# Ledger of designs, part 42: designed miniproteins, single chains, continued (2)

Each design is a single chain, and the fold is of that chain. pLDDT is the mean over its residues in the fold that is shown.

## One batch from the design tools (miniprotein)

Design m5430
Fold by ESMFold2-Fast:
Structure m5430 (fold): chain A 97 residues (1-97)
Amino acid sequence: IEELIERLYELVRRGGPREEIEKVLKELKKSLSDEEILERYLEELGRREGLSEEEIERLRELARELLEEGVPLLDILLELEIEVGVIHLERAVKKVF
């Protein structure tokens, strides 16, 4: 499971093919719910991207809202990647101003 979460993070971050991301998600869904996959993915994001607890909570709230709206898990992961990019941009702007 951990290796699959790590592979999922790497595929999403690199903008890998949707079909490869879907294959990893299909394997994860054999053992985990969508909520459990998202929680493990957020833990990996926080570790890899050096996110604070506040930033992780921001991503968790976004993921929860999208999941409640019926957005497919793959598209939620892509939205989380965009939000991580925004967080890094906010940090960069704060360092120069």
Scores: mean pLDDT 79

Design m5431
Fold by ESMFold2-Fast:
Structure m5431 (fold): chain A 82 residues (1-82)
Amino acid sequence: TRARLEAATAKLVAQLEAAGEDPELAREAGRLAAEALEAGVPAEEVAERAAREAERDIAERGRLSREAEVRALAAALVMAVA
């Protein structure tokens, strides 16, 4: 449900803040996760797309882009609440 996603997103924000990372990554990921869940996109499809984007970024840049990192976090949130 939306409440479960909001709780998971808030927990991720707190974890990123504790790690000294940008908490906006978690907020952006939560927004994308909400959009995917509302659109009825299967959790497996969200995870597959995030994995392909991450693989491409690592191959091309040797690191994850911000967009790929946000999508990976969004996929994790969808999988956690689906």
Scores: mean pLDDT 79

Design m5432
Fold by ESMFold2-Fast:
Structure m5432 (fold): chain A 96 residues (1-96)
Amino acid sequence: DYLLASPSLVVRLYVDAAGRTAVHFTFSSMPEAEREELERLVAEYIEETGARLVGEFTLELTPEERRAFLEGDPEFARRLQELLRRLLAEGLAALA
């Protein structure tokens, strides 16, 4: 499973025209076909919502953190959400 073997998680934050936030995740080892499909879905989302990319970063994950993310571990999700809130605030401040 490439998702469990990927050394890093690429995270992108978007804000749509209504001010709603969305987060998109990709792994550095994502197969080209899946990456192409994700790019199409993101383009559709942007066209439909008027979303703008406000932040992008890469997280280096341990195998345990990668598993926690894929399994939807609440503690890992809470930690990630806190990081995302900080980056969103920084991204919005940079746009102001």
Scores: mean pLDDT 70

Design m5433
Fold by ESMFold2-Fast:
Structure m5433 (fold): chain A 63 residues (1-63)
Amino acid sequence: MSIPQVPEELRERARKALDEAKEKSSSSNLFVIAGEAYQRLVKEGYSDEEASRAVGAVLGQLL
C-alpha cells in the first residue's frame, strides 16, 4: 500500500501553526490546538484534506 507523503514544506508549516496555536490557546486539549492549526493552514490557502493530513502527520511524529 502506498501512503502519499505530506510534503516537507507543508509539514514545517503545520508544525509552526501547531506551535502558534499551542502558545495562543489557553487549552491543553490537543484536539482544540490541532483544530486551530488546521484553520490557520486553510486560511493560508491549503485544502481541507492537505491541512488535516499535515496536522495529523506532525502530531503523529510528536507522539
Scores: mean pLDDT 73

Design m5434
Fold by ESMFold2-Fast:
Structure m5434 (fold): chain A 72 residues (1-72)
Amino acid sequence: EEEERIQRILETLERMLDSAKRALEEGHYDEAIDTAEEVIKRAKELLDQGVTSAEPILKRAEEILKEAREKK
């Protein structure tokens, strides 16, 4: 059950990353920043719980956040 819950959360975060990257590519920097910050927060919470699969999600979200802030 917890494994299924974690998998659903990871899938949600991956969809959010796709949305943030799309927003970044379309010039919607504020939307990309907001979404990336939410993904970072949730990925850090998962890492604190020992979900190492959140590490690459966190890294991608940090990259999106940095790029969006630089272009804003």
Scores: mean pLDDT 84

Design m5435
Fold by ESMFold2-Fast:
Structure m5435 (fold): chain A 67 residues (1-67)
Amino acid sequence: VSSSDLQEAAKLNLPTSITLTAAEAQKVRDIFTAHGITLSPSLTNEVLARKVEAVATLGDEDLLKAL
């Protein structure tokens, strides 16, 4: 299965492999905190990117826009 197939299935126009910059990772942390989820400050940006992919597939438009 290709990344294009997964993007199409998700209907979110988001790549299967998400790479976050430090600034984007901070935005994601703030978003999770706003939704009542606290993340460890030692959590790596790669792990955070995987969590973003999971949230994106959930279909929360507000959370996705805030990214």
Scores: mean pLDDT 57

Design m5436
Fold by ESMFold2-Fast:
Structure m5436 (fold): chain A 94 residues (1-94)
Amino acid sequence: SQAELRLLQARLGLEAVEAIREGKLEKARELLEEEIELRLKLQNLPEEEAKRLREAALKKIDGIIQEVIDAAEKNPEEFEEEIEEARRLLEELE
């Protein structure tokens, strides 16, 4: 269902952020790539448009990873609380 795919997308996003926090950058890239594929599947776009958006999103992955690192370093306590809150919200949707 669409709801199950959206829940999986949110979980992949959270797992990617947690991987970045742990310094597991290759795992984070793989999780972000899976999230991009689920996002494109949920949007039900024409194949050529999906390909263009996929290529653009993949090129931005390293930038997203760096933004998460910068955010975690700037406000580590707030970042940890946001991760725990997101985890609880996802658990309640099960």
Scores: mean pLDDT 79

Design m5437
Fold by ESMFold2-Fast:
Formats: structure tokens, sequence, C-alpha cells
Structure m5437 (fold): chain A 78 residues (1-78)
């Protein structure tokens, strides 16, 4: 069960990284940090990237917002 969950999380992050690169960002690193406190699992998605302009930065912020929502949905179903 955890392997399937981790695979789906990996897919969300891989899709986000691909979209961020396609938007024009360079040196892209997307990181997921998972923390457990009792029965509660929390996740933080962060990105490190070089943005050539504000338009690319805005697109990347929208991609990250969507990725965070997808991660939260997976945590709620797990």
Amino acid sequence: ADDAFNERLGQVLAEAEKKIKEAGAKDVKVTLHLSREGDRLTAEVTVEATFPNDEVKKKVEEILKEARQRVEALLAEH
C-alpha cells in the first residue's frame, strides 16, 4: 500500500517538475517533505529554480499550487 502511495506521490512531483521546465524555468528541483505526527501525515512541496522572467515565475506558482492540492488529496485518501 505504501509503495503504491509513494509511486503516486512521485508521479505528481514528476509531472510538476516537467511542467515547470516546460514553462521555462531552469535548474529545477522539486522536493517533497513528509512528516508524521501520530495519525496525521503532512506534506510540504518546495521548488528551487531559476526564473528568466516574472511570467515564468507566475506559471510555476500556479503549477505548484495544483501539485500541492493533488498531494493533499492523496494524503486525505491514504
Scores: mean pLDDT 79

Design m5438
Fold by ESMFold2-Fast:
Structure m5438 (fold): chain A 80 residues (1-80)
Amino acid sequence: MKYKVTIKLKDGQVIVLEVDTETGEVKILSTTADEKTANEIAKEISELLKLEPPKTLEELKEILSKLEKKYNAEIEVEEL
């Protein structure tokens, strides 16, 4: 299943991702953050999804909550 993940960093930069929980594929749809930061976060999400594939939206939110704490960010998830 595909989800739109919006990550708002503490400095106000935004990263918008498309996440496929079945394949673990993560695509950057748009970002105002630097390329290195956006790619690092996308890679970390992809690795987490491949290690423990979430079966529900709630499980995906739990995985992403770890990144919210690590990057001091706010993350919103929407089903596509």
Scores: mean pLDDT 82

Design m5439
Fold by ESMFold2-Fast:
Structure m5439 (fold): chain A 74 residues (1-74)
Amino acid sequence: SLEEKLKKEKEEELRKLKTKALSGEGLGALGEAMSRWFRKRPELREFGEEMEELGRRGRKESEEYRKKLEELEK
């Protein structure tokens, strides 16, 4: 039925959003760890800054997907 199709589509979308939120959070953690490691070496400071920016983007994307999840789940 149409109702069953809509339920499946909503469940699939929730799964995708949750996966994206988790992966963004993982990128954030990885970026932060790498940033700290590179910043300990003055010659690699630029790479530390790039990793920090990557981590920042991952966290921002994670927040956006979490907001979408909350809105869909209610």
Scores: mean pLDDT 71

Design m5440
Fold by ESMFold2-Fast:
Structure m5440 (fold): chain A 106 residues (1-106)
Amino acid sequence: SEIEKLIEELKKTFEEFKKAVENGDYDRAIELARRMLELLGKIYQLLEEKGLVTPEDRALFDEAVRLLTEIIEQLRAGKPVDPELLERFQKTLDAIIEKVKEKIKK
């Protein structure tokens, strides 16, 4: 499934993002965060085309985009990523991944 491939790429990109942040490679972390925004947009579009998006799903995707945008702004400022912000993003991303997996199995 195209959506399954995008979800696996999103997971891999997030793991690479965490390593870049841990290593202080903020330029790489910004690149990976932008890639996650692109992947989230592609997943959302494919779900919309299939009529699988609920208002709750839209709210989760909007929250993930908002949190990632804030993370990018911190990285651009040369500041360490707020651990609470990163945790909120990870929880939102995990919720999106689980909901999407349930939708594509039905």
Scores: mean pLDDT 88

Design m5441
Fold by ESMFold2-Fast:
Structure m5441 (fold): chain A 72 residues (1-72)
Amino acid sequence: SPTREQVQTLVAQAAKEVRDAVEAGDLEKAERVIEEAERRLSTLVGPDVVEGARRSLEEVMRQTLEEKKKKE
C-alpha cells in the first residue's frame, strides 16, 4: 500500500539521519530528525503507528550512542 511504503521509506531515511548525526556527535540534530519524522508521520498514519515509529527511532539513537561509546 502507498501509505505503508511511505511510512517505511520515511522511517528508514530518518534512522539513517539519526545514526549519521550521532556518529558526528550532533545529538541535537538527531533529536530534531526524530521530531520531524514524528510530525511527518502524523499526517499519514494514526497515533499508535506514530508512537511506534518514534520509539524505534529513539532506540536507533540509543544503540548508536552505545556503539560509539564502546569505540571510544
Scores: mean pLDDT 85

Design m5442
Fold by ESMFold2-Fast:
Structure m5442 (fold): chain A 70 residues (1-70)
Amino acid sequence: MEAIISPAPGESGGSLTVKVKKGTAVVTNLDTGESTLVEEGETLVLDKVGTYSVSDADDPADVQTAKVVR
């Protein structure tokens, strides 16, 4: 997977934006367990406060985390 994640992995911001350039991403809210699939060329914007995991759908070991704060 290749994706642009804002805020940067490990950082915090008022919203999480995941733009997938190649492959497929799974974005999981670690506080609720809710998951959203983001496919190649798609952009997901999440504004709910929480800690999020962004993983490669084809390689779940390729995981990055970001935090959304108010």
Scores: mean pLDDT 72

Design m5443
Fold by ESMFold2-Fast:
Structure m5443 (fold): chain A 64 residues (1-64)
Amino acid sequence: SMEELVKQAKKEIEEAAKRAVGEGKLSFEEAVQLAHEGVQKIEENKDDPEKVKEIKEETIKKLE
């Protein structure tokens, strides 16, 4: 379902943010900000599966 797709995308962003902080790639504040921006964009596009996937991928790349 779209709800499951959105939930999974948010979870993957959260996990990527936690990895970035844990590996010392980003500060806690930087990772939280990037993750929140990505999650907000997903919420704004929650009915568009292709846009949700695009936002997830772009957000994770910024966290890597």
Scores: mean pLDDT 84

Design m5444
Fold by ESMFold2-Fast:
Structure m5444 (fold): chain A 81 residues (1-81)
Amino acid sequence: SEKLLAAAEAIRHLAETYKDLPVEKVKKIADNFRKAAKEQLESPEEIELVTELADAARDYAVNPEEGKKKIDEVIEKLKKL
C-alpha cells in the first residue's frame, strides 16, 4: 500500500539522516506517525505494522544498533503487503 511505503520511507530517512536527534524528539515523531496511521488506515494489520515501525523508530533513538535492525525488519514486512 502507498501509505505504508511512504511511512517506511519516512522512518528509514529519519533513522539514517536524523540519528543525532534527541530521543524525545524522535519519540514525538514516532507517536505522531502512529496516531496518523490509526486515523488514515482501515486495515488492522496495516495499523499494527505501522505501530511496530513507530516503536522501532523510538527504539532507534535509545539504541541505534538494535533499533536499526527492528526498523529494517518491519520495513520488509510492510513491503510484502
Scores: mean pLDDT 67

Design m5445
Fold by ESMFold2-Fast:
Structure m5445 (fold): chain A 70 residues (1-70)
Amino acid sequence: SEYEKKIKEVRDEMDKRIAEINAETQKKLNDPNLTDDEKFKVLIDSLIRIGDVLDEYFKKLAEIRKEAEK
C-alpha cells in the first residue's frame, strides 16, 4: 500500500542518517590522539544528533499516520 511505502521510505531515511552518524563517530573515535574527555564529547555529540534524527522520524510518522486516518 501507499501507506506502507511511505513508512518504509521514512524509516530507510532514518536508518541511513543514523548509519552515517555512527560511521562518523567511529572514524573520530579511531583517532589515537583523542583524550578520554574528547572521546566522551564525541559520544555525547553523536547521541544528540541521533536524538534529532529520531525526533524528525517520529514527526514524519505522525504526519503519515494522520493522513492515513482521514
Scores: mean pLDDT 86

Design m5446
Fold by ESMFold2-Fast:
Structure m5446 (fold): chain A 82 residues (1-82)
Amino acid sequence: SSKDYVDKGIKYAKQGKYKDAVKYFLKGLDIDPDDVDVRRRIASVIIKMPGAGDVISKYSPKVGQGKYSSTQNLKTMLKDLS
């Protein structure tokens, strides 16, 4: 379930395994795209990664007023980080 992926993401984030944490949070968002808490957790992990400043600038809807939802913007940023 979405909760199982989120719980795994939290575990990896606590271990400093930010790429793995983000991958599991993204799997949770694929099941429940409206989960605001998961989006906030992804943002909190991204700021701790190398290159976070460039990624954060793309996270704001005001910087990327393209045709993307917040969920699509998160998926695009995660692709740029992998």
Scores: mean pLDDT 65

Design m5447
Fold by ESMFold2-Fast:
Structure m5447 (fold): chain A 100 residues (1-100)
Amino acid sequence: MYEPTEEQEKLAQQVIEAANRLADELLKAGKASPIEAVSIRMLGLATAQDILTSKLSKEELEKIQKLVDDVFNAKTLEEQKKKLDELSKFVSDKDKKVFE
């Protein structure tokens, strides 16, 4: 497998931070159970791993950066979760399609 780029490592780190922050804030607001908070953190880790292990084009990296920015810029915790789910799905789909 190829070595991840610095941009991929930066994006992976931002995804982990976004997921952890969302999980903590949802738990604090009483909008998520402890197990739901763990699931959100695990989703962030899985998405970060997909970014690090995927062979991504410059256009795909730019799209992922925009999706990460959408998570950070979301106005509500529910929108942040929705954007994180969208980001996770996009990255997962790209990882599967790159070698097919």
Scores: mean pLDDT 78

Design m5448
Fold by ESMFold2-Fast:
Order: structure tokens, then sequence, then C-alpha cells
Structure m5448 (fold): chain A 77 residues (1-77)
């Protein structure tokens, strides 16, 4: 049903956001360790990768939110 699809999409979005938060925290820790070792070029590369992943996750979350909105609109029919 449309209601079940909305619930599934909301759960998937929550799972995505939780996973993204955990990965972001891991990346920050790795970057800090690289900086402590004087490996600044590797730290910079890791920061750029983490920023790219964050942008991708935000794009996916935006698409999921749009899908949820469309399914909610179908319930009005």
Amino acid sequence: SAQQRIQQAQQDLQNLQQTAQQEQERAKREIEELKREGRFEEARFKEELADGVSALVQAVASLDQQRIAKEQEKLKQ
C-alpha cells in the first residue's frame, strides 16, 4: 500500500542518515590521526573524500524526501 511504501521510505532515510553520521565521525577521527603524524597531504585528501561522500548522501536524502512527498500526495487520491 501507499502507507507501507511511505513507512519503508522513512525507515530507509533514517538508516541512511544514521550510517552517514557514523562514517562522518570515523572520517574526522582518521583525519585527526593523520594530522598528528604530520601526514597533512593525506589528511587533506581524506577531507576532500569525506566532503564528497557528505554531498552524495545529502543528494540521496533529498531524493528520498521527494519520493516520500510524492507517495503522500498519492494518498490524497
Scores: mean pLDDT 82

Design m5449
Fold by ESMFold2-Fast:
Structure m5449 (fold): chain A 73 residues (1-73)
Amino acid sequence: MSEQIELDILNAFVRMQLNILGVKTDDELRAFLKKFGATEEQIEAVLRAWRGEASVEEAEEALRVLTDIIKSL
């Protein structure tokens, strides 16, 4: 019900995973995700989570996408 704290935690996890992957800019993120077959909708979800603008559902999808990519490395 209070989604604010949950969203802040999810966004922190997304940011941490992007830091591990060495992504520094929006353009680098888009290029990286496209290489691993992410859709435009998935890329936008990751960008919104990184900016702290995502919904809980978008942040969860972003975390899932990044986890799948890390697993494939």
Scores: mean pLDDT 77

Design m5450
Fold by ESMFold2-Fast:
Structure m5450 (fold): chain A 65 residues (1-65)
Amino acid sequence: SHLDEAGEYLLRGRLEEGLAHLRKAYEEDPEAALAFGEKMVAFFESIGRLDHAARVRAELERLRA
């Protein structure tokens, strides 16, 4: 699924590819994609990857706009 691919790329630090899959997931199920993105933000913050968390958060803001 696009959410599985988004998680795989984001966890590997491949943010552009991960966010592209998150956008595709949003087209199919906006609620699931936003919930997944919020979990990824929380995860990155919990492990001290603040820059990664900020980039995911910025994408969620674009999707909600």
Scores: mean pLDDT 87

Design m5451
Fold by ESMFold2-Fast:
Structure m5451 (fold): chain A 94 residues (1-94)
Amino acid sequence: SVPVPEEVRELLEEARKLAEEKGLSGGESGKMLSAVYLSKKLGVPLEKALEFLELMEKLNEQGKVEEVEEILKELLEGKISLEEAIERAKKLLE
């Protein structure tokens, strides 16, 4: 087993602390970890990363998995901004 990189360990600790402070369940703790990662990676506010992930979850619940994958791919590749990704997700939910 390869040791977890220091940067990933710090993000995990930050996410756990935030989940504990907000009283989140195990499933919601996972969402918080993803939000912290996106916030740090994209240089965006944590609240915007959480909003985005909640929209992605709603799209997945509607069976729009392919659309979620395309939005995430374009966002992580830097082809679209987080704001554009949020707007696209909201339009897909209408």
Scores: mean pLDDT 75

Design m5452
Fold by ESMFold2-Fast:
Structure m5452 (fold): chain A 65 residues (1-65)
Amino acid sequence: MKEIDEAVLELVSAVLRTIGDAETEIVGDTVILTLHSEDEERKKETIELMKKAAEIAGLKLEIKE
């Protein structure tokens, strides 16, 4: 569980940073997702992807724009 959870979060975070769509920070039991794109469709996709990753990791998700 823990090893897979970490790998999923790291992979998703690395992909999003490389694309420039978002960055992530882990604070306690919460993943903070900071969105950089103002494209509504792109924002939606990024949020859904991080929501799934956070659920797998057992963490809470907070979104910042």
Scores: mean pLDDT 71

Design m5453
Fold by ESMFold2-Fast:
Structure m5453 (fold): chain A 74 residues (1-74)
Amino acid sequence: SPEQRRRVREELRRLLFEATRRLSAGDLDGAERAVEEMRRLVEENRDLLSPEELAAWERTIAGLEAAVRELRAA
């Protein structure tokens, strides 16, 4: 439904903001949890997102996962 799509998009944007904020604060565990939640939300709702939106979110999630790994290794 349009309402479900809106809620999924809003929640993904909220989680992106949370992950970015936590990374900036050095909260790697919190950032990792937010990114895991984003991945779960995308997987559970892939049918509600366009192929272009799915590709964009997959790139964003992969980038955040890489950032967490790099910062943990430092």
Scores: mean pLDDT 89

Design m5454
Fold by ESMFold2-Fast:
Structure m5454 (fold): chain A 97 residues (1-97)
Amino acid sequence: SEAVREAVINALENLIRHLRHLAEEHPEYRAQLEEFVRRYEEAIERLRAGEDVRAVLEELEEWLREAEKRYGDNPVVQEALRAERALLAHARRLAAA
């Protein structure tokens, strides 16, 4: 569904804005937060290219599991990851409808 694709793209764009704001507030974590921004920008490009929404979201979930393992002791990054997981779970539910 194109409506689902657009909704997911909009959600990812909102997440990117949030992560960029966090990077401005916490410049010591800018490199880590920029890594997440880059991943979401790549996902948006793939979605705009017509790739399957569910497949892109599944790959992002796998990436987040790896990121959680790498950054487990960082409270700012962990707060960002928690928000990202909630958003992706919501987006995946929309894609499954």
Scores: mean pLDDT 81

Design m5455
Fold by ESMFold2-Fast:
Structure m5455 (fold): chain A 70 residues (1-70)
Amino acid sequence: GLEDYFNDLIKRAREGAEKFREEDPEGAELVDKNIELQKKNFELMKKLRENKDYDGVIEEAKKAIEEFKK
């Protein structure tokens, strides 16, 4: 489901931080900021879900994923 996809994204972000954690601790903190951005976007999706718009929830999830890649 959507939550599984989001959780996999967060897991991959943390695993990415592991790869350069020893050489770039600041980069690892940047990953934390990206994770926080993802959580904020997920909160927006929750609000859209409360409005009974499941298609809109999926679209907002896509946008949140795009923001993470930036």
Scores: mean pLDDT 72

Design m5456
Fold by ESMFold2-Fast:
Structure m5456 (fold): chain A 76 residues (1-76)
Amino acid sequence: MKITLTLKFSNGKEVTVTSEDPLEVLKEALKIIDEHSSKADVTLLIGQKLRVIGAVLDAELSGKEEVELTVEVEEV
């Protein structure tokens, strides 16, 4: 099953990750969050990553093909 994850960053950037492998979606999403959140508070960053992990796993388990999440990042 194909999973499409859309990450909407609080700084106005939007990134979409699509794969038939939920682990690949998770891997790329976490990488993108790190790239856009280099100055974010560590607790906030961990919380956002856990939300992404939970959402991708829920999508895989429930057969949901599209996931949209807002990610809070520090403004530059």
Scores: mean pLDDT 75

Design m5457
Fold by ESMFold2-Fast:
Structure m5457 (fold): chain A 88 residues (1-88)
Amino acid sequence: GEKGKAETLFNNGVLAEKNKEYENAFSSYLHLVLNYPFDPEYAPLAFKEINRLAANHSALIDDIINGKEPKYKELAKLAKKAKAPLPL
């Protein structure tokens, strides 16, 4: 179910951060908000983590956003338009 998938993606991001795999962590959180944007628990948490990682690891995050699929750029634009923290 969708609830289990959002939780799994969030936990994958947390695990990646513990291993200092910040690019993988950011990608897991982006995948969560892209595919489960209206999850009431994990989408807001993932947006907070995306904003935190972007602030602290901006060079890696810019490479991910610019080097990945076009939908990542559209999601980033949507997030900026809504302003952080995003009301989901």
Scores: mean pLDDT 70

Design m5458
Fold by ESMFold2-Fast:
Structure m5458 (fold): chain A 65 residues (1-65)
Amino acid sequence: MKELEEGLEEARKKGWRHIKVTTKEGKTLEAVVPRDTPEEVIEERIKKAEEKLGEVSGIEEELLE
C-alpha cells in the first residue's frame, strides 16, 4: 500500500504528463496524469471527451516537472 503511494510520488517528481485535447468545435479538455499512465486510460478519457464535447481534432502532450 505505501509502496503504491511512493510510486505515485515518484511519478510526480519525474514529471507528470499534461494532455490537451482539442475538439473540432474548438473546445479544449486538459488532463494531468502520471508519466507512466497507460495509453489505454488516456484513450478512455479522450472517448469520454469526444462523446460530450464533440469530435477530437487534435491531441497535444507536455511533460511537467
Scores: mean pLDDT 68

Design m5459
Fold by ESMFold2-Fast:
Parts: C-alpha cells; structure tokens; sequence
Structure m5459 (fold): chain A 58 residues (1-58)
C-alpha cells in the first residue's frame, strides 16, 4: 500500500480532530486550555508520524 496515501489520510484525520478540539474549546471556556493543549499535542504527534511516513516513502 502507498505510504503517501497513508500519510495524506493520517494528516487529514489529525487536522479534523485538531479543529474539533479547538471548536470544542471555543464552546466550553472552562475546559479551553486543556482542549487547546490536547490539540497541540495531537498535532505534534500526527506531524511526526506523517513526516516519518513521507521520509520512508521518499
């Protein structure tokens, strides 16, 4: 299976999840800082995984 297709799919899923967490933080100010930190952690972890797949494909 194509590693680039997997990277694209994983990246899209991560972007959607990060956006959902940011939107949730906007609707729930009491949990905003926690949700934004989760979004940042998720984005960093997804970025490392996607970059790993791209480097392996290249």
Amino acid sequence: TDLLDRAARDGADAEARVQALRDAGRRDPSNRDTLLREADDLGRDAGRRVNGLIREAD
Scores: mean pLDDT 78

Design m5460
Fold by ESMFold2-Fast:
Structure m5460 (fold): chain A 81 residues (1-81)
Amino acid sequence: LPKDIVEAAEKIKERNGLSDELAYLLALLQKKYGLPVDGVVDEKLKEAILEFQKKHGLEENGIVDEKTKKALEKEFNFTAP
């Protein structure tokens, strides 16, 4: 993974108490939607989640639920260990 993604994922993990897998997926989503890769879970990241859910025919709740997580894993070719 690129260093910017790793660093953003570490910040997401530390600030939000999220799993490594979820933190990496959120950092990759920031990069995909042209957001600052800064590890901040803000309104813009929530909008990016909503756009991703809309594009993939998922429930548009702005939350990374199980279905959204699986779709992100497929999109980014990320496999949970």
Scores: mean pLDDT 74

Design m5461
Fold by ESMFold2-Fast:
Structure m5461 (fold): chain A 77 residues (1-77)
Amino acid sequence: SSSLEELRKKLEEALEEARRALAARDYLGMHVALGKAALIKLMIENNKTLEELEEFRSSISEEEFQATVEELRAEVL
């Protein structure tokens, strides 16, 4: 679907933002970008649309969210 394609594009953009922030030693910017990437990745995995973003974010456990952030951090390091 167009929504899934847009989410995949946003995931790649967020990961690229994280890599650019890391290269600049902007660790706060990297962490923020990884947070965006983690939310998008979890939305894709749970077949959620952009319209469901707010509701879905409130349904994610902090543990699941942080685990996804750490997985993505390992990918950009």
Scores: mean pLDDT 85

Design m5462
Fold by ESMFold2-Fast:
Structure m5462 (fold): chain A 81 residues (1-81)
Amino acid sequence: SREAHLEATAATLATMSEEERELVLGILVHYAKKHFPELAEEIRERVERALTQSKEAQIEEARRILEELYEAEEKKREEEE
């Protein structure tokens, strides 16, 4: 389920170094730029902000961004049907 994937992602991020979390957050920004350019700038700003915060804040923001990208992907598929 989506919730299980979000929980697994949060758990994985918790085991990562700061540099590894930065790479993952950067991948989310790249994905948004490619597939949801209208959301990309906001997501980039949120990632930059999270990287100045605690590990816990970074993990929570990554989870929120991933959830929003899943929702955007679902809406895009519904509009194309």
Scores: mean pLDDT 83

Design m5463
Fold by ESMFold2-Fast:
Structure m5463 (fold): chain A 60 residues (1-60)
Amino acid sequence: SSLLEGIRATFDEMVAAGRELMDAYRRGDDKRAAAYSARLFELNARYVALRAALDEQLAA
């Protein structure tokens, strides 16, 4: 399913962004931390939407 591939890809991007955010916090890089925090917020919304779409497809 393209939805499963989308979920995996989004999750992988969230893991990568989370690592970058933690690195930014360790370095005191506020600008980079803000950028990755915003990216994680966007990716989380996408992940939730894809999961909802998959659950609806499986319930049909």
Scores: mean pLDDT 87

Design m5464
Fold by ESMFold2-Fast:
Structure m5464 (fold): chain A 74 residues (1-74)
Amino acid sequence: MEQERKQAAQYAADSILAIAKTADEIIQITKSNPKSAKIREEYGREALRAATEQGDSQKAQELLRQGIEEVRKL
């Protein structure tokens, strides 16, 4: 319904903001560890795709968590 569509749009907006915050963390880690550049590029594209093209906010949140974990392994 209309109210459900508004909630979905809000979730998408919140997911985009969360992705932006994680992108900042990835950038900072990439500065100290250039080898993480591949993870930053791959992760950023997949998370954005999940939030925008697939409309799957939960998937985007999981990708945010996984990306941070992968970067921390470096």
Scores: mean pLDDT 63

Design m5465
Fold by ESMFold2-Fast:
Structure m5465 (fold): chain A 80 residues (1-80)
Amino acid sequence: DAIANGAAAPKKIQDAFGLNLAVVRAKDLPPEIQSLKSIISREDFDPDELVAVSTDPEHKYSFVAHAEDLSELFDVEIPK
């Protein structure tokens, strides 16, 4: 599972949304999730882009955003 192998998003970002977030590459997500747009920028995901996704068991994939959008919005580095 790509999410299980993803790095945890910075605590500042997770705390801001109240969600457990993992950073993964868009191409490693299920095809139905890859067709979603970033919740912040509303842009399509490039396969090699880093994306932050909700990992909460009851709300898995309820949040999907470009890691770069979150890095810029919160002024923090996203781990690769």
Scores: mean pLDDT 68

